# Designed miniproteins, single chains, continued (5), part 58

Each design is a single chain, and the fold is of that chain. pLDDT is the mean over its residues in the fold that is shown.

## One batch from the design tools (miniprotein)

Design m18133
Fold by ESMFold2-Fast:
Structure m18133 (fold): chain A 92 residues (1-92)
Amino acid sequence: SQQVVDDIKAMMDLAISDGGQVTVQSEGGTVTITISGLSPKSITALSLRAIGLDLDGVEVEVSISGDTVTITIRGLSQEEVDAILSHHQSLQ
C-alpha cells in the first residue's frame, strides 16, 4: 500500500537524519534495508517504527547486530519496491 511505502521512506529519512548509513537490497517482492552507524537510542526508535509496519499486513522482520539494524519487508509489489529504491537513490 502507499502507506507502507510512505512509512518506509520516513524510516530511511529518520535514519539519515540520525547520522546512519542506509543501504537497500531488493529481491522480488522483498526489500532489505540495512542501517549502520546509529546510536543505541536511535536503533531502538527505528526498530519500534519498523515493527509498526507489520500492523498493515506486510511481513516485517527486524534484526539488530551491534550498531546495525536490518529490516526485511516482504509482500511488496514491484511498483512499491521501485518507489523505495528510487527514494534511497535520492538520499545518496
Scores: mean pLDDT 80

Design m18134
Fold by ESMFold2-Fast:
Structure m18134 (fold): chain A 75 residues (1-75)
Amino acid sequence: MVTDEDVEELFEENKERIIEKAKENGVPESQIDKVLEAFRAILRQLAADRPDMTKEEMLKEAEKRLNVVLKHYSS
């Protein structure tokens, strides 16, 4: 089962990549913190609602949901 510690590990391991992806998608620097906050919130929600997911499955699902967020903040 995925734990809160696993969520924070996934967040920290992918944080820099998510920042780069957001910048490449035209997200303003002022909104980067909101994108990161959304990514962490998605991971926490998945851990709570789907504790049977592997870390890899959770990351893939979180990235799918985050792509919607990136689309919203991109100019």
Scores: mean pLDDT 79

Design m18135
Fold by ESMFold2-Fast:
Structure m18135 (fold): chain A 94 residues (1-94)
Amino acid sequence: SKFEEKYKELKAEVDKRIAEMQAEVDRILADPSVTREQALEHLRRLVAEMAREIMDKYDEVKKEFGKEEADKIYSDLVTKLREAAQELVARIRA
């Protein structure tokens, strides 16, 4: 269905953005001048940026397919971001 195609596209886009966020954190952690506190602050900014992108996608899906469909996509994408953020926090603290 058109909704399923859109869902797959948005999921792939968010997966790509999460991979970019992970690579950026890896670059930050490779810099010996960066403190753990600074690395966590950088991660917070990256997560906030991703959360805004997911919200923008929610609004687009809600307009095109309705609230129920938008809520399903939003829930899944927010869960992906939360899990990725928790993993990166654990890596910074390790």
Scores: mean pLDDT 86

Design m18136
Fold by ESMFold2-Fast:
Structure m18136 (fold): chain A 57 residues (1-57)
Amino acid sequence: DIEEQARRLREAERRGMSELGQVLQELASVSPELALQALALANDRPPVPVLPPEPAP
């Protein structure tokens, strides 16, 4: 079940911030522990581009 929740989080993140927030809120409302675990699983795969530590215009 936790794996499925993590999958939903990843998909929601791809779709948009609004969806991500909604799914996360629902998860946290039902089970804060499950939300934490799902977040950890999702964080295991960081497919997001990180900005450079120093902004060089």
Scores: mean pLDDT 63

Design m18137
Fold by ESMFold2-Fast:
Structure m18137 (fold): chain A 75 residues (1-75)
Amino acid sequence: TAELGRELEAALIEVLGPEGRETARKSAQVAATLVARGQEDEGLEAVYHLVREKFGEETAEKAEAAVREVIERHR
């Protein structure tokens, strides 16, 4: 879970850039928690909504895709 959280945060920072570090950290924490509970779809939706509110829909789609890739690599 700690490893997943770190990888999710790194992937989100790559998408959002330095100005998105706070959003990346929060989104990674929420996603890691939901994934640990077996709620992967809810985790992806949470990331999408958190990123969309601050960075817009296009960036939210990229963030969701990046999170999905990290989750799939851990299966």
Scores: mean pLDDT 84

Design m18138
Fold by ESMFold2-Fast:
Structure m18138 (fold): chain A 61 residues (1-61)
Amino acid sequence: SKEDIIKEFEELIKKNEKNLSEEELKAYRKGLETMKKETDLDFVKLLADIGKHEIKKLIEE
């Protein structure tokens, strides 16, 4: 399920790439790197949820 969470967040970033700044894209890509090396599934889920919320706020404000 960790791989599914990462894949879903990666696809979300890709889908919204043109709505994000270069700095924001770099930050989210760094978050993906952190998720990939993390062993705590709950923490991975938390990071993904935070990232999804921030992206939603940027595109739906």
Scores: mean pLDDT 76

Design m18139
Fold by ESMFold2-Fast:
Structure m18139 (fold): chain A 61 residues (1-61)
Amino acid sequence: TTKEEIIKALEAAGISKDAAEKVADFAVTAGIPLSRVEEAAKNAVKAGDTSVGAITRELLK
């Protein structure tokens, strides 16, 4: 999964470009697949917190 694909998916889920870029950097470095990043973003949106910290917490579950 490329950083560009992750950024596009996060933006489509309603995440800001700045937050999407930071989350994508973490996901690529940690080897997290796109499907998990999309799930984490959806869960963060449902919880009402689209910050980098909230999405990262979802990814670490």
Scores: mean pLDDT 81

Design m18140
Fold by ESMFold2-Fast:
Structure m18140 (fold): chain A 65 residues (1-65)
Amino acid sequence: METKYVVVDGEERTELLAEDLQKGDNIEAISDTVIDKLKDSKELAVSGATDIDTGRSIETIVEAK
């Protein structure tokens, strides 16, 4: 199964596959496993923001691999 990622842009949330993600996208860290899979193909930085619903950090794609 392909893992989908939630891209956050203010109040907007879009669910995308890893191959559709681009540099500068802010990703909601739904689980450590999901973020670990993304790190295999993208370079991430912790944005310092926290998702209000899940309490998880938001990570930003700093480089597409």
Scores: mean pLDDT 67

Design m18142
Fold by ESMFold2-Fast:
Structure m18142 (fold): chain A 96 residues (1-96)
Amino acid sequence: GNIDYDELIAEYEERIKEDPNDAVAWLNLGGLYYEKGDYEKAIEYYEKAVELAPDSLIAARALYNMSLAYYKLGKDEEAKEYLKKAESIAPLSVIR
């Protein structure tokens, strides 16, 4: 079925307004903007998830998704760098 990305974005934006330290909400909000094709905004929200939960599986997933977003923006060298950062925390089989 089709996902209503705008409704889910509004729900997660309300969550981070009430709890700005909810790293999972920041990670999920980044993912929703990625699915909408707003890769720059996705990166901003993923960066916040990394700041709130460094060296965690949340950070590894955010860094991996940032690598995909950089690739979509044509920034191949940054995409490779962020992929290596993600893999330094957890293997891709755990992140996916």
Scores: mean pLDDT 87

Design m18143
Fold by ESMFold2-Fast:
Structure m18143 (fold): chain A 90 residues (1-90)
Amino acid sequence: ASLAAAMADLARNAVAAPGGRRLEVSFAVDPATAEAAAKALEKAGVRVLGVGYDAETGQTTIVFEFPADLTPEQVAAVAELLGALAAASA
């Protein structure tokens, strides 16, 4: 719950930044789950720069860029996706 809320706040703050923001997030999810999340994030209007998996820790890292002009609905969708990814890592 607290981690999902933090990810939602992170997404909202990224959209508020002039010129957009680059973010890097890591979760204890498998690469297939991360790839599905990356596709959903791109559909929501963010640019996915990369996805990496660390087999030693079980952590997957997603690097993405938020455009400055995302709609409130796109921001909500991104926050929901990051929250779901955080919940899946628990």
Scores: mean pLDDT 69

Design m18144
Fold by ESMFold2-Fast:
Structure m18144 (fold): chain A 59 residues (1-59)
Amino acid sequence: SREERLERIAELAGELAEREGVASREKAVQIALGADVPVTVELFEVLVRAAEEVAREEA
């Protein structure tokens, strides 16, 4: 479902952001789930990569 996909994207984005030192896991998860907070270019790129990875998993 869309909700399950968003949760998976949020979890992966959190992992990538923390691992790469771009943002806290919590901040990345909140933004992926739709929180209206400032996003750096680096964090935005992580969110896009997480979404692409989840889309690839579902193909």
Scores: mean pLDDT 79

Design m18145
Fold by ESMFold2-Fast:
Structure m18145 (fold): chain A 60 residues (1-60)
Amino acid sequence: SKEEKLEEFKKEMEKMLKENKPLEERAELIKKKLIELGMFKEVATKRALEEYEKKKKEEE
């Protein structure tokens, strides 16, 4: 399920954080994992929306 895949992704992210890998390397690994899980588009869309909301708040 999507929930199970999300939990798997969360564990992978926590592992990367504990290993203190460089930001660039972590970003690439996260991208690969999201593609494998078929979630890359969903996460990218969510991030784009968050960035838009942040920009809007700067104006207000």
Scores: mean pLDDT 67

Design m18146
Fold by ESMFold2-Fast:
Structure m18146 (fold): chain A 59 residues (1-59)
Amino acid sequence: SLYEKFNEEARTAGKPPLTKEQVEKAKKYGITSLSQAKNALKRLGAPEEVKKIAEEILK
């Protein structure tokens, strides 16, 4: 599942575990990995909510 994948990536990166709600919000905006979260954060004109979710996933 996407939730397990994100938490495995977070664990490998030494980050705290993500909640299911955070993963569902990420999925809603097409973010299915930490790399995509980084790309979303760098995207010109990205909505504030998308940037917030990307930052939360990466930190």
Scores: mean pLDDT 74

Design m18147
Fold by ESMFold2-Fast:
Structure m18147 (fold): chain A 66 residues (1-66)
Amino acid sequence: MLSKEELDLETQLTLAIINAVMAEKDGDYEEAAKYYRKAAELSEQLGNTQLAEDYRKKAEEMEKKA
């Protein structure tokens, strides 16, 4: 089981992903990039390197559109 701190990071990751996806759908690419970057950082902290890489790539795509 994850520690209390890790469970909080999981919650923060979920919220960051939701905010990123909503911003992307709204065409707010600057905001979407910001939240995808946050999701990548949180994924890295949780040891999920593949997920972190996926969100970094998504953030870069959003930055290209901003």
Scores: mean pLDDT 82

Design m18148
Fold by ESMFold2-Fast:
Structure m18148 (fold): chain A 69 residues (1-69)
Amino acid sequence: SNMERAKEHARKAIEAIKAGDLEAAQRHLTLAYLYAEGEMLELIKEAGKALGAGDYEKAIEYLEKALEV
């Protein structure tokens, strides 16, 4: 499903952020955004804003919340 694809990319975005691979993080976040809908999409949007602001802990927190939807 699109939701499972969004979650898979959200997980990969978390791992990329933790590894300091910001290019991979942005790529996976964009794919998660493309597949996400509803509450998950809003959490992915907030993660993107946090990542853009350099707040990596907040970005991971929002992505972890998206995985719980």
Scores: mean pLDDT 90

Design m18149
Fold by ESMFold2-Fast:
Structure m18149 (fold): chain A 71 residues (1-71)
Amino acid sequence: SANEEAAELIEKAGVLVSLGRFEEAIEYLEKALEYAPENEDLKKALEYARKGDAESALEYMKKAAKELLSK
């Protein structure tokens, strides 16, 4: 499903954020947002990733993935 595709892309982005690879993480988060365009936590994760705030980005990625996989 689109939600499962988005969650997988968020997982890939999370690994990249943990490695400080923000540019690559942003590409995965933007792709995830195409599958889940109304997910507010995913939008916040992308904003924090663009600011280089790993801790906040990972927090919102976790929230977004939980919401997407709860269906």
Scores: mean pLDDT 86

Design m18150
Fold by ESMFold2-Fast:
Structure m18150 (fold): chain A 55 residues (1-55)
Amino acid sequence: EDEKLIEEKLKEVEENVKLNKKAKEYFRKALEYSIKGDLEKAQKYVEKAVEEYYK
């Protein structure tokens, strides 16, 4: 599927923010939902990724 786009976007985020494994997984989910057009689910997973990052 869109794995290349997801990996590219994850690299862009990692250049600006250090993500732990759990936060990275949530961000990957957010990117998957964003690509599918489910912006509501994408936003939810972005919030989860940010929460895990600042834990």
Scores: mean pLDDT 74

Design m18151
Fold by ESMFold2-Fast:
Structure m18151 (fold): chain A 55 residues (1-55)
Amino acid sequence: ATPTREQLRARLREMLAASTDPGLRAFLADAIAALDGLSLEQAVAVLDLVESTMA
């Protein structure tokens, strides 16, 4: 199912809270800040990329 922007933001915040890598934390913070400027499809792509990087 297509997640809402709030669900995407919540997931990125969870990942940020769990991360100890300063580079990844900076990237996640930037991604969260950028969410409001992205289309929903672009926001989903960003989350998918971040999850792939953390996996």
Scores: mean pLDDT 75

Design m18152
Fold by ESMFold2-Fast:
Structure m18152 (fold): chain A 55 residues (1-55)
Amino acid sequence: SSLEERLKELAERTQDPELEKGLERLLAMYKAGEVSEEEAELYVDIAEQEVRKRE
């Protein structure tokens, strides 16, 4: 899946409202070109681990 799809899916799946806000902010920054694809991917990997840990 695209990085945008992964960010959106995680934001919808997470039970943590702070993580949801963080992921939505990251998506907005990524779409605006304020973060690199590599930085966004690293953050998504960390967020996926955190969501999985809480599930």
Scores: mean pLDDT 77

Design m18153
Fold by ESMFold2-Fast:
Structure m18153 (fold): chain A 75 residues (1-75)
Amino acid sequence: SSSARVAAARGEMIRIVNEIASKYFRGETISDEEKERLIQQLEDALARMRAAGASEETLKRAELLIENVKKILEK
């Protein structure tokens, strides 16, 4: 169902964000290649949420989350 697809894509985004947060709090160095891959995975999860019919409010919040994660990865 559309709701199940949105939930799956959102869950994937949360998992990726948690991986990034975990590495960040451990002071782990993330390579440029790994940063690129993580950003691509977040963008793919967002695209899947959009394709599954997530609300515009949910999509906007997801976009802002990705934007903030990109800023963390720039450090």
Scores: mean pLDDT 87

Design m18154
Fold by ESMFold2-Fast:
Structure m18154 (fold): chain A 85 residues (1-85)
Amino acid sequence: TEEALRYLTEAAAEAGRAMAADPATPEAVKAEVEELVLRAGEAAAAGDFETAAEYLERAAEVAAPYSPEAAAVLREAAEYLRKAA
């Protein structure tokens, strides 16, 4: 559980850096991705890794048109959490 949460935190930071590096990513999109990642963290902390993975997959879909790199990181995190479930 702690390892999964640490991995999620690192993945969120990496995705955040990728989006921050692209000035074309709208602030509203960054906020939506941050909200979805926060929801994923809450679900993972409760031990609901399936729901956490669903939120990360949704965040990746939102990020994909603006940051393919952030989307890839978020999808990898979702796969990791599904394996932990």
Scores: mean pLDDT 77

Design m18155
Fold by ESMFold2-Fast:
Structure m18155 (fold): chain A 71 residues (1-71)
Amino acid sequence: MEKALKVLEKRAEKGDVRAYQMLANYYEEKGDYEKAAKWYEKLADIYRSQGNEKLAEFYRKKAEEYRKKAE
């Protein structure tokens, strides 16, 4: 559903971490690895800004893995 996706994107723009996670998972399940990697990169940035280096590194690695799958 296109409408539900747009609502999640707006929530993500407002800093809703759960919306970023839902978007990343949605694109991962659909096999859109390029978009999944994009949302995991945004998650890594959020956790870095919070000082959570462990989660930032975890999501950075996920983004790199999905970028490789998109090739």
Scores: mean pLDDT 80

Design m18156
Fold by ESMFold2-Fast:
Structure m18156 (fold): chain A 55 residues (1-55)
Amino acid sequence: ERKKELVERIQKLLDEAIKINHEIKKSTDPEEKQKLVERLKKINAEINKLREELA
């Protein structure tokens, strides 16, 4: 069912976001930190789109 696939995708994206947040906190390289922040922003946007599809 399509809704199950959306829920599973959201859960995977949330897990990835948690891992990226940990990497941001541990990173000492400003360039790497900026790339991680941009990636996190894209992941959050994707989660929002998937939540809209569930509604």
Scores: mean pLDDT 81

Design m18157
Fold by ESMFold2-Fast:
Structure m18157 (fold): chain A 83 residues (1-83)
Amino acid sequence: SAIDAYLAAVEREVGKLHLNLVAALANKDEENFEIQLKKMEELIEELEKLSKTANPEEKKKIDKFIDLIKGQIEEFKKLWKES
């Protein structure tokens, strides 16, 4: 479905941002770390916008991705504070 294709693209983008965040943490690169986190927050905003007009089945899939990205943001913020 179109939603499944879109969510697969989001998953690939989240994967790239995750790798960039890991690299920024390893290099203590605060500027790039903040840029990657902001990009994840922008993905949440787009997914939340999409979720508002989605049918119940699509909404469940979208909301799952929102929760996953939010969890990763919280985890990376904790890791940065501890580093």
Scores: mean pLDDT 88

Design m18158
Fold by ESMFold2-Fast:
Structure m18158 (fold): chain A 99 residues (1-99)
Amino acid sequence: MAEEEAERVLKDLDWARETGDPLGMLVAVTRAAKLAEEGKLTPEQIERALEGARWVVETLRHAVERLKADPSATPAQIAKWEADLREAEEVRRLLEEKL
């Protein structure tokens, strides 16, 4: 189960990056961080997940800045994306600590 979960998560990371899906990436790297905490990922797999986490942090940061510049954006929309960005930054930190 653990090996299959790790392989599935890494495939989800690759797919999210290829399709430019930051929310799919956030889900995948969050799952990877949990597997890393359980000792179910190799250092190489953690490094790959960390690359995904860094990509989603950067992508969400740009999305938040664009929303803040958009006069049609609601405070609720901005707050949601800022929350997703904060989650992505925490996941990146956890993965860095597991290397």
Scores: mean pLDDT 83

Design m18159
Fold by ESMFold2-Fast:
Structure m18159 (fold): chain A 62 residues (1-62)
Amino acid sequence: MLEEILKKMEEEKKKIDEKAKDLGKKGREASPEDFDKVVKEARDLGDEAQKSLKDSKDRLSS
């Protein structure tokens, strides 16, 4: 059902938003030694968000 798809999308969005907030805190508080790791995590999160949006769009599309 459409409602189930929307609920799933909202759950995924909340997970991504929480990860983004977490990375934002880590980035601001990160030592120079951890910056590369934070940058990599941000890139991975971006890829994850992109894939989640694509999958959701495909489900809502024809």
Scores: mean pLDDT 75

Design m18160
Fold by ESMFold2-Fast:
Structure m18160 (fold): chain A 94 residues (1-94)
Amino acid sequence: MDEERAEVLERIADIAEKKGYTSIAKLARGYAEAVRRGDRLEADTYAALLIMQAHLLKDEDPEFAELIIEAVTAVENGDIDKAREYVEKLEKLV
């Protein structure tokens, strides 16, 4: 469901903000809002930008970056249970 996807993305944003990764937090919030509006093109754009920013973060924080990539990929695939599992792992890193 779109609300469940948006909720997972907002949790990712909150976690990223606690870690000081402001760009990732803003992109995750934008993705959540696009999903809620049903704007598929905007949602896909935010997803791509989030994955790109997470790849850039690998040099600084590889474990956090990989979990963000996996969580966002699971959201894109509609696998909400798997996305929640990755978010729970991210929450343990803050």
Scores: mean pLDDT 88

Design m18161
Fold by ESMFold2-Fast:
Structure m18161 (fold): chain A 65 residues (1-65)
Amino acid sequence: MSPEEQERLVERVAELQRQLDREKAELREQARRLGLSQEEVDAEIARLEERMAEEIERLRRELEE
């Protein structure tokens, strides 16, 4: 893998992690306002984490040697 490809992968993963962090923060904020249970919030967070893991795995396969 070229240095440029490695940098692109790192940037994309970092962007996905930032998106995940923002969405998790937004979900917790919204849950607090809506009176959702911690279990409901955890379930939605787990769903986001699963989706992000799938996207990271796809990027990883695309940018493999």
Scores: mean pLDDT 77

Design m18162
Fold by ESMFold2-Fast:
Structure m18162 (fold): chain A 61 residues (1-61)
Amino acid sequence: MHPAVVEALRLFTEHVSKLSEEQRKEVAKLLEEAIEADKAGDHERAEELARRVRELIEQGL
């Protein structure tokens, strides 16, 4: 798994309790898309989606 996706997953698991229900749904959707992009070999898209996940978590803090 791409390092950016691994880091996004780590941040999500550490901060999920601080996120609203809508934020959790959005982050989970983006994480799934990032994982699927990484599996498909689209590392650029995986990195971009992982970055969006980090931004959403930071906004929720």
Scores: mean pLDDT 80

Design m18163
Fold by ESMFold2-Fast:
Structure m18163 (fold): chain A 68 residues (1-68)
Amino acid sequence: MDKKIEELEEKLKKEPNNAELWTELGIEYIRQKKYEEAIEYFQKALEIEPGYEFAKMLLEQAKELLAK
């Protein structure tokens, strides 16, 4: 398991309503080419903070990568 992913998951246990942490987790899954999981995490970030432009842009990018 990736150490960065484990670290982010531990932080999310403490701060489950932190949109930035969900977005960072999604980015790590993009790096591993796990686009479906990344999409789920970006959707979680937007559920918490609907105006989070960065997460919205990353969600659209992940959907485009998955569609290929």
Scores: mean pLDDT 83

Design m18164
Fold by ESMFold2-Fast:
Structure m18164 (fold): chain A 91 residues (1-91)
Amino acid sequence: HMEKERLELEAEIALVRMGVSVNRLAIEKLKSDSPLVKEAEKLVEEAEEKIREAERALEEGDLERARELLEEARELEREAAKLLEEAEKEE
């Protein structure tokens, strides 16, 4: 069912966006010039771009492309979270 798959992807996009918000709050809280924080900021920006691309693919009806982009965004957010955790340990 196309509509069910679309709604599931929309819900998953919302969850990934929540992860972006959490990482952005961590970056703001740390307010560090650490290379780890700067790399995490870059990864968060890339994840946001992947989320926008996933939303566009979803609107175009390309559910497979949307899923791929969403997985890429999750991986970027996971890596950003690791870098922020390491930065917090150094501060």
Scores: mean pLDDT 83

Design m18165
Fold by ESMFold2-Fast:
Structure m18165 (fold): chain A 74 residues (1-74)
Amino acid sequence: NAMDEAERIAAELTLAIKQAGVLPLTPDALRMAERGEKLRKEGKFDKSLENKTIRISRDTPTGSEEVASVTVKA
């Protein structure tokens, strides 16, 4: 199920952002991070995401600007 896979990936990436503490999270992002924590507790962590680096960018009038980067930890 592609939707379940996308949701799990989003949960893990959001958890990594929360753990790094580099950006304030919205309430919806905090709920997604909590889902990631639950998946790890249940042993459903996707190990292929371990040590992947996430680059967080924002759009500006002149292009995309990187505002933070985080690495997914098991």
Scores: mean pLDDT 72

Design m18166
Fold by ESMFold2-Fast:
Structure m18166 (fold): chain A 110 residues (1-110)
Amino acid sequence: SSEEEERKIILEVLEAVKAHPLARPILALPDLSKLPDVLKIVPNPISLDLIEEKVESGEIRSIEEFEELLEQMLENYRKLFSPDDGVLADAEEVYAFAREKLEELKKERS
């Protein structure tokens, strides 16, 4: 089914993104109890592990929903870091890689 095919694409993209050398800071959420100012700026923190959990639980069932979470994660970084910060540049690089991988896999299975 289309849903099963989309799930396979999402999981393959997640595997590739989690293996990316610049993805390390976004793999898991830090201890937010020690970072109250982060929660004031970003009330809904997102990590790659959280996205994977939402896919595995069935909360995220489509490529569109997956893309929306990736975009929200990048937007969170844009709120926390200045445009010239290396951390934001790395997050944008990982996001671009995820988008490219997603489009490649969609074409291969079209």
Scores: mean pLDDT 80

Design m18167
Fold by ESMFold2-Fast:
Structure m18167 (fold): chain A 70 residues (1-70)
Amino acid sequence: SEKKELEEEVEVIIKRVEELLNNPKTTKEELEEALEYLKKLAEELRKKGYYELAEKLEKVAKKVEKKIKE
């Protein structure tokens, strides 16, 4: 089902972004690209009614945004 495929995709995306956040070699540009991607995907998921998945992406996006500002 689309929901199951999206759940698996979101899990993979979150793991990759958390790896970027925990890697001291990650550049600001990579974090900014990840943030834009997360925000776009979360908005698309909200429009489709996948609110829980969108919220998970928004939560990790806030972590990325905080890292960029610090």
Scores: mean pLDDT 86

Design m18168
Fold by ESMFold2-Fast:
Structure m18168 (fold): chain A 61 residues (1-61)
Amino acid sequence: SIDDIKKESDELLKKLQEVGRQAKEALDAGDLEKAKELFKKAQEINDQLMKLSQQLQELLS
């Protein structure tokens, strides 16, 4: 449903913000391996958000 997509999108956006904050902390600490892992997680979250965006557009069409 549209409400389920909105809820999942909101949760993913909050997760993305947190991952971004942690990535900055890792970079500031010089932990490049941690930063790379967090970057990968951010890409995965962004991919999920894009899929949800497509599903929402299909429901609104």
Scores: mean pLDDT 86

Design m18169
Fold by ESMFold2-Fast:
Order: C-alpha cells, then sequence, then structure tokens
Structure m18169 (fold): chain A 68 residues (1-68)
C-alpha cells in the first residue's frame, strides 16, 4: 500500500519519494473517510518537515495498522 511504500522509501533515505507517497496515502485515507489514518499521515508529514524521521515512522506505522 501507499503507506508501506512511503515507509520503505524513508528507510532508504528517499525523502522526496516518501513525501509523494504520503500525499497519495492522505488522499486515499480522506476518500475512504478514514479520518484517524489521515491525521496520523498529516502528523508524519509534519514530523518529516521538522526533520524527525523516527517520529514520522511511528505515525506511519499507526496509519498502516488502521488502513493496511
Amino acid sequence: GAIEQAIELLEQGDLVGALAGLREALRVAKERGNEEAAEYIEKAIQALRDGDVEKALEYLRKAKEIME
């Protein structure tokens, strides 16, 4: 899924690819009405903007458990 791919890209150091995947995952979460997953994805994006990759990965693991 899009969240799983974004996690893999982050683990590889591809921040640009990860952010593209997270924007797609956020779109899908919103289209499916999964507000909880959307909130975790938005928090992950903010953590990446703050340079906190570990915190972003924690939020993405939670989002993945909810929608993947």
Scores: mean pLDDT 84

Design m18170
Fold by ESMFold2-Fast:
Structure m18170 (fold): chain A 97 residues (1-97)
Amino acid sequence: MKPKVTILSVEKTTILGKPALRVTFKVEGPEGEYKVDVTVENLETGEKRSDSLIVKTGEEASVDFADIEPGKYKVTVTATNLETGEKGDSASVEVEV
């Protein structure tokens, strides 16, 4: 069964006085460990920033992207089951910073 990612929030925040985006998500699917890939794309420039972390099923986790320029961004989150290698459907949200 493919994993399902839910984006719980995308928050415009501040880290050390600089604009930042915090992406919070949860993975649903078979019990186990998942590699979660989070990508933030500037829709004007096409610049992409990515980060990855390993989470367990049902864990709430966050990734921070610091020093974000003002603009419109697309946040995409995808989970891959580390036991099966199955990649789930992407979840995405557009935000303005």
Scores: mean pLDDT 83

